# Designed miniproteins, single chains, continued (3), part 31

Each design is a single chain, and the fold is of that chain. pLDDT is the mean over its residues in the fold that is shown.

## One batch from the design tools (miniprotein)

Design m9050
Fold by ESMFold2-Fast:
Structure m9050 (fold): chain A 103 residues (1-103)
Amino acid sequence: MLVSEKAKEKALEAIKNENLKELLSKLSPEELTKALERLLGKDGPLASLLPNYPSFEAFANSKDLDKAKEEVKKALLEAGFDEKSAEDIANFLKVVAEELREE
């Protein structure tokens, strides 16, 4: 699964932290896809904390995306992310998943 440029642009609107938004805005769709696969993949920092979401594709195909977002936010907090970063990243992932479902 590749994140589209449209999905990326919509998801960036959900990020409140300007430094994170700038960093993610500079990534190509391919680089962003690799970053999401690294974050949520089995070898990623959240792999042990998110057994129900072994890939970004599994997250994007979840039946309850709001619940999946909250589970990702909790995993990010447990992995040592601060509250604001965890919220921004979880919201970004949710918006990417919503846009990809409309394609």
Scores: mean pLDDT 78

Design m9051
Fold by ESMFold2-Fast:
Structure m9051 (fold): chain A 70 residues (1-70)
Amino acid sequence: KKELIDLEAEATLYLIGAYLAIQSGDVETAEKYLKKLEKVVEELSKIDPQLAAEMRKAIEDYKKKVEELK
């Protein structure tokens, strides 16, 4: 299916997108990117569990920041 490098690139782009949305107070866009990131991380966990765990921790932190913006 997807190669590790492609999943890493997608995860990084969605993480950056979520970060920028949070910084601008755009809750809807942040939630959209976090949802996309969760799907990529689920696939990534089958190939690189350690990287997936790090990404899941970042997702959890960003979800807390999004909740604070509501």
Scores: mean pLDDT 81

Design m9052
Fold by ESMFold2-Fast:
Structure m9052 (fold): chain A 78 residues (1-78)
Amino acid sequence: SEEFEDEVRAGVLIIEAAVLKTIVEHRKLSKEEINDILKQLEKLRQEAEKISNPEFRAEVLAAIDEVEKLVQKKLEEL
């Protein structure tokens, strides 16, 4: 079903966002590495916008927003 496909897509994107969050929290990152992470987050956002279910889409976007906030804090420390 389309709903099942949306749920799987949302789950994969949440895992991908969680991996990026772990990298940002635990690694010392260069400006270039931070820029690459921001590009990856933008791609995740584009994929999240394709999710038809508004609740699943909102959960994915919230996960992406949390990582973006952490990245911005890291940029301010450079």
Scores: mean pLDDT 87

Design m9053
Fold by ESMFold2-Fast:
Structure m9053 (fold): chain A 110 residues (1-110)
Amino acid sequence: SHMEEKYEKLKKEVEELLEEMRRLMAELEALLERARARGYITEEERERLRALIAELRERLKRLEELKKELLKYGPDTRETALLLARMGVEMAAAQFMIDRAEKLLAEAEA
């Protein structure tokens, strides 16, 4: 019962973080597409990219902490395994988007 309450809280926090990360990645992707189509990045867009990267990195760090907690306290169920898999996919996608954004920023500073 106490472990079930702990798991439900962890699950809720993970689902909320995944949704926040999807929104941040969608904004990041839209900004990268606009910059690519235009062939340059504005100073305001550079500042926004840096802010989005920072917010994604913070949420990635929190997801890594929650993943460790789920591995330690999560029930041995298919639901837990699928949640861990979804977290892994989202973390990989976020890192890929961060790397793309950092590359664009480096190219704009050259």
Scores: mean pLDDT 87

Design m9054
Fold by ESMFold2-Fast:
Structure m9054 (fold): chain A 75 residues (1-75)
Amino acid sequence: MSANQRQAQAVFDAVRDSGLLDDPDKPFGDRTVRDHVADALALYGASEADVEAIRNAKNKEELVAAAERAIAAIP
């Protein structure tokens, strides 16, 4: 894995393991949990299409699948 892919995975794992993905639209600071995940993955090089899939996910399972796909595609 690249350094960016590893950092993206670490951020996502921390969010998932803390239970924050149980309500991804919950406010966390000035953003939602969903926004923090999408913004972090974009920062680490996730494609615009994969970030859009995260933003459009309807539930936790769909968001997890979209994030895992996005991370796997990071250069």
Scores: mean pLDDT 80

Design m9055
Fold by ESMFold2-Fast:
Formats: structure tokens, C-alpha cells, sequence
Structure m9055 (fold): chain A 82 residues (1-82)
């Protein structure tokens, strides 16, 4: 069960990272277009700042999932070596 749980957490972290990268790509395109419009420049900058905060929060969550998976995998390997 530990091995399966570690694999599930790694897969979840990988999926979240792919989704985050896709969101970053889509947002970057929108932000660039918004920045080119003087009437929307301030709004685009504010949106970029908020997106950066959310992106950092998701990256922290992904890191935590990977750390937990590493711990479970190490525990599983220790049990297998016994």
C-alpha cells in the first residue's frame, strides 16, 4: 500500500505540474496581449501579480506532494530491505 500511495502522489504531482504549465502558457499569452492595450495595462499587471501568487501556492503544494511521496517510497524501500 505504501508503494501504491507513493505512486499515486507522484502521479498527482505530475498532473498538477502539467496543468500549471498549461495555465502559465495560456496566462502569459493573455497577459502580453493585455499589456499591449494601454487602457487595460494596469488591470493586466494586477492580474499578473495575483496569478503569480496562485502559481507559487500551487508549486508549493506540488513540492509537498513530492516530498510525501519520497518519504513513503523510502519507508517502503526500508521495509523491502528488511
Amino acid sequence: ELKQKAEELRKKAEEMEKELNDEDSRFTGRAVRGYLDPAKREEALAESKEFGKKSNEKRTEIDKLRQEADRLEAEYQALQAA
Scores: mean pLDDT 76

Design m9056
Fold by ESMFold2-Fast:
Structure m9056 (fold): chain A 138 residues (1-138)
Amino acid sequence: SMEYLNKGLSLLAEAERLEAESPEPTEEVIELLEKAIEYFEKALELDPNNVLAKALLLYTKGRLLYLQGKYDEAIKYYEEAAKILEENLDNPLAPLFLADVYRNLGDVYEAQGKLELAKEYYEKADELYRKELGIERK
């Protein structure tokens, strides 16, 4: 379970690095996200109660849907991932992943032209990152 979770996280991080280097989604990014999904699914097969693996699986599926332009479906997956993480903030990794989910919800709403809603989610993400990093901002 932990080995598969860590492999999925490594692939997800690599996909994020490639996206930062290229403004357009590449086949490599899609393949990395699909492989991450397979590892998160294997983690859940070994431990169905792994709430972090479940949230990351939903989040990664949401990212693939976003890259396909399926914004409403991506939002649904991100909202389900956020709910799981919000209910499990006692896990020390949950707040940072929740911040990532909120940032991606902001990105989807911005892509839909829902700028006020995008701003709300970006602010929620920024607040979580600041709390975890110990940085105070007004």
Scores: mean pLDDT 86

Design m9057
Fold by ESMFold2-Fast:
Structure m9057 (fold): chain A 88 residues (1-88)
Amino acid sequence: MSAAQEKQQLVDLAQKKLNDMKKYFNKNKGKLSEQEAKRINDIIQRAEDLINQAKASSDYKKTVKLVTHALFLIISAKSEIYISEKRR
């Protein structure tokens, strides 16, 4: 019920979604070109950096913005894999 607990719950949710995305990427990596895999990995890395910034932030509003941005990057990475599967 503290702002710190709510912040931790948002960060934990984003971390879980990132971990699920990493598993999905690893499962489908063989279906991607080397260049596509590199681009998707770069997006995943950027999302991880944003989550780490959210963990370090004491500002709840900043944490929400960082987590939201990380989640959009995760959705983008999933979309890239899905589109690549459709091209085959």
Scores: mean pLDDT 82

Design m9058
Fold by ESMFold2-Fast:
Structure m9058 (fold): chain A 100 residues (1-100)
Amino acid sequence: KLEEVKRLVEKLLAGLENLIEILEEKDPELAKKLKELLEKYSKKLEEALKNKDFDKVIEIVKELFDEVIELLRENGYETAAENLEKAKKDLLEELEKLKS
């Protein structure tokens, strides 16, 4: 179960890295802000995973999605924000099932 949680977290971080890379040409300031958020939350997620704190992993994942979605909406990337809301719901449902 812990390995599956790590896999889901790695998938999330990779997806956000890809989004940042796409945005670097169109909106370098937004890409920089997203990169700083990703770095901050990656460190928090690594610590929570090291401590095997599933509740903390879920909390941090939720916070990361919320901050990224908010930044995307503030900068007019509504479709990307909607796609991340769906990804957030799906990932949180998978993480909660692994906790049970």
Scores: mean pLDDT 85

Design m9059
Fold by ESMFold2-Fast:
Structure m9059 (fold): chain A 68 residues (1-68)
Amino acid sequence: SLDDGLAETVTLATQAVTLSGRQEGWSPEQIQQAIQQVTDEIRRLVAEDPSSLPGLRDTFRQMLDLLS
């Protein structure tokens, strides 16, 4: 479902931002702010165009794979 796909994408984005932020030496507060900004943007984009969801999911999955 769209809700399940959105939840998966948000989870992938959260993991990618967390790993990236830790590698860059960001504080937990900076990581949390970045997570909030990225997840808000994902929700906005998907609300405007639900067809963007697979592309966003694949993008964050690829980012997470590169960071792991």
Scores: mean pLDDT 88

Design m9060
Fold by ESMFold2-Fast:
Structure m9060 (fold): chain A 92 residues (1-92)
Amino acid sequence: MKEKLEELAKRLAELTAEIVRELLEKAEPAEREEILAALRRMASHREEFLAKHEAVLAETRVEGVTIVIFLTEEQLEEAERIIKEAEEYLKK
């Protein structure tokens, strides 16, 4: 069970990095900075989230910014759905 969550978290991190790279490539400079600022804010709450939840964590980096994915057992089905949708998006 935990192994499946770890696999899904890693796959979500990989897909998120690919999608974020595409978004940054297409974004205007101001929009790009807003995206990076949002990612930095999400990463800053890492310790608080881990203290409150039994979650599996996966990390990736895009342009020096750390992207953190937190996944709990309750999110297993939703994570599988998101991964499928993201893979279909990247296939186009």
Scores: mean pLDDT 72

Design m9061
Fold by ESMFold2-Fast:
Structure m9061 (fold): chain A 84 residues (1-84)
Amino acid sequence: MELSEEEKEEIIEMLTNMYANLILQLLQQGVSREEAEKIAEKEVEELLDNMNLSEEEKEEILKEVRRNVPKRMAELQQKLQQNS
């Protein structure tokens, strides 16, 4: 399946949000960061596998998601602190 740059950005944004939220939820339940990251990565990889992407495109998307996750987690955690 051919992805436009715009479609790729939309997928990255969606997966980054899912990854970050899942890690934060697991951390609140007492799961270690290492284990939470493994669970979140597996969920994201399974979603990408269902999109019939090339291995190269999957790798680039995962790379961008992993890069964006720490910032997204910080932003989400800050928002929770303001509302709690």
Scores: mean pLDDT 80

Design m9062
Fold by ESMFold2-Fast:
Parts: sequence; structure tokens; C-alpha cells
Structure m9062 (fold): chain A 93 residues (1-93)
Amino acid sequence: DIKPLPLTPEQQAVLDEVGRLVDRAVEAYKAGNEEEYQRIKDEIRELLLKAGVSEESANEIIDEFDKLMKAGRLDEARDFVLNRVAAELRQLE
């Protein structure tokens, strides 16, 4: 398997921040804090847009994250977001 190209330090910092926000969103969801959960989803979306991810891709990422969370697949939701965001960031040149 060809290893994917590494992220730049700036892209890695974005991915790390997305990971922190996803972890906070998961904890808000588990606590039943729907208002905080929705706010953190909006924060992730805005961070992705600021990083240069398209609105369509950012919306798809948030929608799939929410679907996995509501299905009780919290670990898969986290892994999906981080893998998809890393792939989107690698395409930004």
C-alpha cells in the first residue's frame, strides 16, 4: 500500500483541533446536552470552512457524523470525521 502524503504542520493543527471538537461533541451527546452538541457541530463546520474545505464536503462530514452518533456508533463517528477531514485537507493545494 502506498502511504498517503503527510499533512503539513498547519493541516495537522486543524485536524488536531477537529479531533478535540469531535471528542467534546461526543461527550455532550452522551450527557444529553443537545444544545452544546449542536453548537460544537457548528464549530466543527466553521473550522472546516475556514481551513478551505468546501461547504458541500463540510455539510456531508457533519451529516454523516450525526447519523453515526444517532446510531450509537460513537467510535466510528470519530474515526469517520478524522479520516475524511485528513483526506479533504490533503486535497487543498
Scores: mean pLDDT 84

Design m9063
Fold by ESMFold2-Fast:
Structure m9063 (fold): chain A 95 residues (1-95)
Amino acid sequence: MFLTDEEAEALLDRYRAWSDKQIEELEKLVKEGKAKEAIRRANVLIMATHLLVAGFEVEAMFGYVSPEVVERFRALADEQIERYNKIIEEAKKKL
């Protein structure tokens, strides 16, 4: 494994903080009546999250990242994707 435990924790924390901020901004867009923009942005963020997970899986195939780090990142990514989908459903009610 080339990624240290500290580097893995820092990366996961950074992703969580960034993603939580994106969710807050999307919720604001829905409240402001910008439902179509919220849906568009949420879909882009879901796609970006899947690409990040795929990147980690590729790194693990080459032994650069431990499987445990990939599993933790997938769990966090899945949680955030569900939150993005919830925002999309709330936004659709405003269309």
Scores: mean pLDDT 84

Design m9064
Fold by ESMFold2-Fast:
Formats: C-alpha cells, structure tokens, sequence
Structure m9064 (fold): chain A 62 residues (1-62)
C-alpha cells in the first residue's frame, strides 16, 4: 500500500508520456519505435493501469 501521490503521479506521467509517444510513432508508421515506446508505457503503466482499473470498479459500485 503506497500513499505517495507524488510517486504515483510520476509513474502515471511517465506511462502517459510513453503511451503518447508510442501512439504518435504508430501514427507516422514507425512501428518499431512505436513498439519500443508502447513497451515502456506498459512497463510503467501496468501497475498504474491495474490501480486505476481497481479504482474505477470501486467507483462504479458507488
């Protein structure tokens, strides 16, 4: 259990930035570069995504 919003925010920003970059590279047809950035985004976003999904499901109950 982590109560460090700052740490979560940094990971979230990194994940979003990499995802955005990967999406942009994919749009431009640079699939190889896009794959690399998507992998980085997944690496940082996986724990954030799981956390957000859990929060959304909990919010849905309310």
Amino acid sequence: MKEKEDEIKKNFEKAREYARLGNEYERQGKTDEAAKFHAEAAKYGKPIGDYLWKKMEEERKK
Scores: mean pLDDT 70

Design m9065
Fold by ESMFold2-Fast:
Structure m9065 (fold): chain A 58 residues (1-58)
Amino acid sequence: MPELTEEQEKAIEKYAEAYSEATGVKKEDVIKGAKENVKTEEDFEKLKGLLKEMGVEV
């Protein structure tokens, strides 16, 4: 999504990396899914919450 900030893109990338390691799903597919689903500030805050639960530092 061209509207994503660098911070949002980095958060999505870190989430995709952690999720890919946990599930074996391709990182590219996770990034694509995250970009499709994270369209609002609320969705982004939910993503940050998931990163914290997974122990991923931002």
Scores: mean pLDDT 72

Design m9066
Fold by ESMFold2-Fast:
Structure m9066 (fold): chain A 62 residues (1-62)
Amino acid sequence: MAEELQKKIDDLVKEGMKKAREASFEEATKISEEVGKKVQDMLAELQRKVAETERRIAELEA
């Protein structure tokens, strides 16, 4: 599961680098900011899924 998240992060970084190479310096800065926010969103989503998994385990135990 962590492997899938890492791959998504790597893909976003690679895509951002490609766009940054072709964009102006100002556009590259905006792209970097957007990539960073998407990575943070993915980490937050992973934390929610972990909490959900723990809840499901508790339900199974009950």
Scores: mean pLDDT 76

Design m9067
Fold by ESMFold2-Fast:
Structure m9067 (fold): chain A 89 residues (1-89)
Amino acid sequence: DEKAKQEEFNRINMIFAVKLAKEKKESLEEIEKALNENGLDFEEIKKEAEETSMEELVEKLEKEIKELAEKQGLYEEAEKAIEELKKLA
């Protein structure tokens, strides 16, 4: 369960990174490399980034960060991560 939740969090985070880079018209080269290193399909992640709104991705990431903080007791780290996420979006 924990491994599956971490994998899902990494997947959502990569979708967010692709969408953010696309909106800022930045190169996807480093993100593609990171996806390949984590065994994720770049084209699938890119498609999900295109099909998912920024607001929906922020909401999903906020939920995952809060769940991880609850399990690990890392509330201060979660708060900072959510603040940075909202600044980037």
Scores: mean pLDDT 76

Design m9068
Fold by ESMFold2-Fast:
Structure m9068 (fold): chain A 64 residues (1-64)
Amino acid sequence: MKKYRYTASSLENAEALAESVKRSGGKAVLDREKTSVITEGEKSAPAATATALRLGELFEVEEV
């Protein structure tokens, strides 16, 4: 299954994204050093997108 890295402008937004994905039953790993979150699974992607829109942040998205 494909994994995606979402890089945030702030650690707080990265933490918020990781928490939202996990609350939705998705998989998320916070990378504090890179201010990013690695997400995996079908349910993780919609939760990440919804959180990005709610925070008003355009995450840099990369397939890993």
Scores: mean pLDDT 75

Design m9069
Fold by ESMFold2-Fast:
Structure m9069 (fold): chain A 92 residues (1-92)
Amino acid sequence: GSSATPEGVEESIRRAEEAIRRGDIEEGRRYLLDVEVGLGVAQIAVGVLELALSRNPNPSAEDLARLAEYRRAAEIGAEGVRRVTAMLNSLL
């Protein structure tokens, strides 16, 4: 499965699109599931970090950077799910 990093989600999207382009629909669906898992983990992490930071008047630069990274992973993952799903639907 993909990690909930922007790079991990981007790699899973790339693998899904490559599999679909060569006609490997089953492998494309498997990588789409990796994207969906990464998106879900990133969304949960964003919610948890936003709640924690809302209670801290002096959040650390590290915590802010982690929140930004999970937000980016969630945005990339959400777009990837839309793109890969549309690609699969166009072939069926």
Scores: mean pLDDT 87

Design m9070
Fold by ESMFold2-Fast:
Structure m9070 (fold): chain A 62 residues (1-62)
Amino acid sequence: MINKKPLTDEEEKELMEFLDENPNPSSEELRELAERLGVRQSFVSELARSYQEMLELQQALE
């Protein structure tokens, strides 16, 4: 698509894998990932935060 919606399922999976390996990524890492995926850094930061909170909740409930 010439005008992509936010992340495709494959791009979202790549983001999740990156966050699983780097749960507290730096601003530079988030920026590079956002540029690679063709989305805004703010969007990647929001997803990273949501994913991190989800992982922490899952770990705390076990």
Scores: mean pLDDT 71

Design m9071
Fold by ESMFold2-Fast:
Structure m9071 (fold): chain A 103 residues (1-103)
Amino acid sequence: SMEEIKKIAELTIELVKYAIDLVEANPDDVIAQTKAMALFLAALGEIFLIEKKDPKLAIETVEKMIKIIEDRYNASTHPKVKAFLKKVKDHLEKILKKLKEKA
């Protein structure tokens, strides 16, 4: 249902926030960074599922993810956190471009 897809989008945003919180709390921990990357990959899996049902919502969800990452990047003083967030943002911007080309 459309209601279920919206809930998946909201949970995907919360998953992204949690992944960033994990890296911010553990900026020098390679295991924490690996777990955070796995969570981002899971979030991307959810985006592709959302896109099959509601392409516009998938685009809006990725745009919200990018905004959250930009805000956290600008607030961070730790170079390893900034490097992680930049890498994820660059990947999400490529995905956003592909989603918009299909819409």
Scores: mean pLDDT 88

Design m9072
Fold by ESMFold2-Fast:
Structure m9072 (fold): chain A 100 residues (1-100)
Amino acid sequence: SALEVLEEAKKKIEELKADPNATVEDIIKVLEELIAKLKELAEKSKNPEIKELIEAIVESLEKLIDNIKENKYSPKEAAEEALELLEHMIENYEKVLELV
């Protein structure tokens, strides 16, 4: 479920990157919705290792949103940074799932 919500968010950011009318606010909204879903999944998780991993992902996403706002990223720059982080998160989550 956490993997599915990360992959869905990645797809939405890829679509926004391809849209010439996409705003930084559109990208931030996708990331905020992802954070909300991940927080809900962390609260419902009975596996403390998975919960800790999801909480770390949330912290990284919150830091990304702060960096996007502080550095006045263009929509394309915000989308590229979000995609790089999401790809790293997906790969790391998949590796942890293989060990659990």
Scores: mean pLDDT 84

Design m9073
Fold by ESMFold2-Fast:
Structure m9073 (fold): chain A 100 residues (1-100)
Amino acid sequence: SEVLEEIALQLERMAEAIKEYLKKGVPVEEIAKVGLEGVEKIIDYLKKYAPDTPEIKEILKKLEEAKKLLEEAYRTGDKKKLEEALKLIEEIAEKLKKLA
C-alpha cells in the first residue's frame, strides 16, 4: 500500500524532527505545535485515502491519542507528554510499515 508507506515515512520524519528539535533545546510548546499540525494532516489524509479497515481504525485511534498528548504538551510545556507522544508516533509508524 503506497498510501500507508507514505504515511509511515511522514511519521518517521516527524519523529526524527521532534528528536532533533529536543536536542537543540527548542521549547516544548513550539515542538508540540509543529507536531500537532503534522498529526492533524496525517489523520485527515488517512481518513481521505486509506482503506476503511479495523487496522486503520486502530491506527486512527492511536493518532488521536498522540494528538491529545501533543495538545497537553503545547498547553503545559510538559516534556514528558511530548516524549510520550514521540514514542506513540514511532509505534504507529512501525505498525503502518507492517500493514503496507
Scores: mean pLDDT 88

Design m9074
Fold by ESMFold2-Fast:
Structure m9074 (fold): chain A 114 residues (1-114)
Amino acid sequence: IEELLAKFSEEVQKAVLELYETLKEYRPEWSEEEIEKFIVNFLLGNEDLSDEQQIAIAEAMKALIKNASYEEMRVGLAALIQIDLSVEQAEELRRLAEEGKAEEVREFSKKLLA
C-alpha cells in the first residue's frame, strides 16, 4: 500500500487514508487483508483519473461504507471501482448515500454500470 500510495498527490493520499480508517471503523467484519486489497484495487483502478475525481470517488465510498446497507454498499462500490465517474456523478452517489436513499443508490449505481 505505502509504495503504491506514494505515486499519488498528498490530497489523494489523505483521502485514501481516511477511506482506510472508515472501513476499519464501520466494517469491522472486514479483515485487514480485505481492507488492504480494497484500497489497492481503488488506487490501481483510479490512477489515470484527476485528483478531483479520485477524491470525489473516495468521499462517495466513505459515504456508502458509513450509511448504506451491505447490498447497496456493494453495488455502489462496484460502480465507483469499475467506471471512470465524473466528479458530479461521484458527488451525487455520495449525497444519495448520506441521505439514506437506499433505492436511489441502487438505481443510480445500476445506471452507471449499464
Scores: mean pLDDT 77

Design m9075
Fold by ESMFold2-Fast:
Structure m9075 (fold): chain A 85 residues (1-85)
Amino acid sequence: MIEELLERIAEEARRLYEENPDMSPEEKEAATRELLERLARELGLDPELLLRGFRREATEAEVRALLEQLGVSLPDDVSVPPLAA
C-alpha cells in the first residue's frame, strides 16, 4: 500500500538525517528524492508524483489517481494540500 511505502520512505529518510545531521536542507531533499526515485522505479510509479505525495504537495486528484493505480481505495479526506479548503 502507498501509505506503508511512504512510511518506509520517511523512516529511511529519518535515519539518513540522523546519521548526517550536518546536511543542508538541499542535500536532505536531494537524498530523499533519490530514495523516492529508486522505489518508484521498482514499483512502476511516477517518481515526481510520489515525491509530491510525500511532501503533501500533490493535488487530491493526483493522489487518488496514484492510489487507483495501486488498486487501493482512498479512505476519504485526510491530508491533501494544496488546493484543499
Scores: mean pLDDT 59

Design m9076
Fold by ESMFold2-Fast:
Structure m9076 (fold): chain A 60 residues (1-60)
Amino acid sequence: SAEKEAKEKILKMLEEAKTERERRIKANQGFLYAVEVTGGDASKANKVINEAIKEYKKKK
């Protein structure tokens, strides 16, 4: 699904960020990307970004 692909792309962006500041910037960019992918559905976009952040933290 588009939401699953968006989550995977955002997760990769978070993994490629080298600093905590860059990760916050990429998380904000990822949220905006998720809003675009979900057709402006902020609820679905929040779910996508939160799942990406959760998976990033799980991969310690």
Scores: mean pLDDT 81

Design m9077
Fold by ESMFold2-Fast:
Structure m9077 (fold): chain A 90 residues (1-90)
Amino acid sequence: SIVDEIKKKIDELRAALLAGAPLSEVERLINEIVELMKKITDPEELQKVIDYFNEAFAEALAAATPEQRPALLRVLGKFVDEFQKIVDEK
């Protein structure tokens, strides 16, 4: 399902951030996730994706080193903004 594909990409994004991947790779993954989320028409499925993202990033933030936390927080903030835009456009 599209929800499962997005969840897998969220896991890949989290792994990339914890591995210190380049910003270009992080931005590409973010854009891929956002574009897939725009294809979701069911509000309940969209909420499942948002809930999964929030849980996955909360866990990553709790486990992260001090050096990893700023990048995770920046990505979390960016997704909060993108989620609001997607919800508002539906």
Scores: mean pLDDT 81

Design m9078
Fold by ESMFold2-Fast:
Structure m9078 (fold): chain A 94 residues (1-94)
Amino acid sequence: DSPVEKEMERLLLRTYLEVAALEKDEERLKAVGELLGQISKVLFDKSLSLEEKEKKVKELLAQIESETDNPEVKALLRETVEKLLELERKAIEE
């Protein structure tokens, strides 16, 4: 695992735990967790370009946002995705 991949994994785990503190519906929390797992798979896929990763991750974010009515959860997920994509951009530039 690269240092960037470990940072992304920690950010994803932290985000899931923060969502778990805010989300009262266990089925919804599980759906968010599954979609965050898919985002992780996209980000760690070395065959995808940055453009393809950004598109797929944003599509997955839209799916997560449809699974929750909590505005705090939606804001947290948007912030997390922006941070993950910034980490991916930095990894490609370095």
Scores: mean pLDDT 80

Design m9079
Fold by ESMFold2-Fast:
Structure m9079 (fold): chain A 78 residues (1-78)
Amino acid sequence: SALTEQLRAEVEAVTGIKLDAPSVEEVIAAVARLLEEEALKSDVVKPEEIQARLEREFAELARVYGLDEARLRALYRA
């Protein structure tokens, strides 16, 4: 949940959306981008660790926004 709160704040900062929840598609795209950018900046994080983090964050976002976790993962992998 702490990571989900951090990602929400980052998404709002990146997208410029305030007060209203971003569209599901915008949240998915922005979160995937932020996670990928963060991973690319870290020489410490291995690809397997990045994937595990993505799976956890997608699960949390699915709970918060009522989304299908499998669809979120599929959209990121596309």
Scores: mean pLDDT 59

Design m9080
Fold by ESMFold2-Fast:
Structure m9080 (fold): chain A 58 residues (1-58)
Amino acid sequence: TPLERAVAARNAGDYGAAARYFEEALKEGQVPDEHKEAVEANLEYYRERARAAGQDPD
C-alpha cells in the first residue's frame, strides 16, 4: 500500500519517495484521522529534507 511504501522509503532514507507515498496515503484515506496531523507534519519535514538533499519530493 502507499502507506507501507512510504514507511519503507523513509527507512531507506529516500525522503522524496517517502513524501510522495505519504501524500498518496493521505489522499486515499489510508491514514486515520487521529494521525493525519502527525503525517502532514512528517510529510512537510520529508519534503524539506528531500529539497536540501537535491531530491525531487514530487
Scores: mean pLDDT 76

Design m9081
Fold by ESMFold2-Fast:
Structure m9081 (fold): chain A 62 residues (1-62)
Amino acid sequence: MEEVVKEEIERLKALPTPTEAAALTKEIGIAELRELYEQGASPEEIRKVADKAIAAIEALNA
């Protein structure tokens, strides 16, 4: 499970964040993923939240 949260955090970190809104969304997403991992969330929940954060960042970058 730690590998899943690390992988998803690295995916978020790799995304370009040219705007302040996108950068803030990335920071919130990473913090949320770390909190979910500490609470014992499933790999499925972690991936779902990461996908939502990625989609939000990509929408802000469009």
Scores: mean pLDDT 80

Design m9082
Fold by ESMFold2-Fast:
Structure m9082 (fold): chain A 88 residues (1-88)
Amino acid sequence: MEERLRKATREGIERLKELAEKDPNPENKEKLLELAEKAEEALTSEKPTKEQLLAALQLAGNEAKKNKDEEVLKLVEEKGRELEEELK
């Protein structure tokens, strides 16, 4: 994964954890933390699963949209298409 994309994913993970902490709904909090954990595994695992990679791309894309980072958005779209092709 490209370094700029990895950085956006890390920033997205941190933001998602902050959102989870502020969420009064325990079920929603658990879902947000689960998504953050999957994205974190995509960054730390030697062989991340497609689900973990998709979680990382989702968080990176959300962060890039907020920051208007067109380069990261293009990387997210490109890597997302590659993963979709592998999914049959």
Scores: mean pLDDT 78

Design m9083
Fold by ESMFold2-Fast:
Structure m9083 (fold): chain A 72 residues (1-72)
Amino acid sequence: MPKGFEENGLVVHPLTGKVVNKSYADDLERLQAAGITTEEEADAFYASWSEEEAKKFEEDLKKVREYLLKNK
């Protein structure tokens, strides 16, 4: 992992090549580990986010989710 980005909870995602929130990317994997195995269920979970910052990551969310779901 890029150490420089970890300090801010950010990582460069291998699929998107963009700087994204590490917790955000990690959460999708945790959802699958917790038994949330469908994209629809993951979408419902992320819909609970109400932070303004979440809007900025909506595009990256789609790409990160696709990548993680493919790697089941």
Scores: mean pLDDT 51

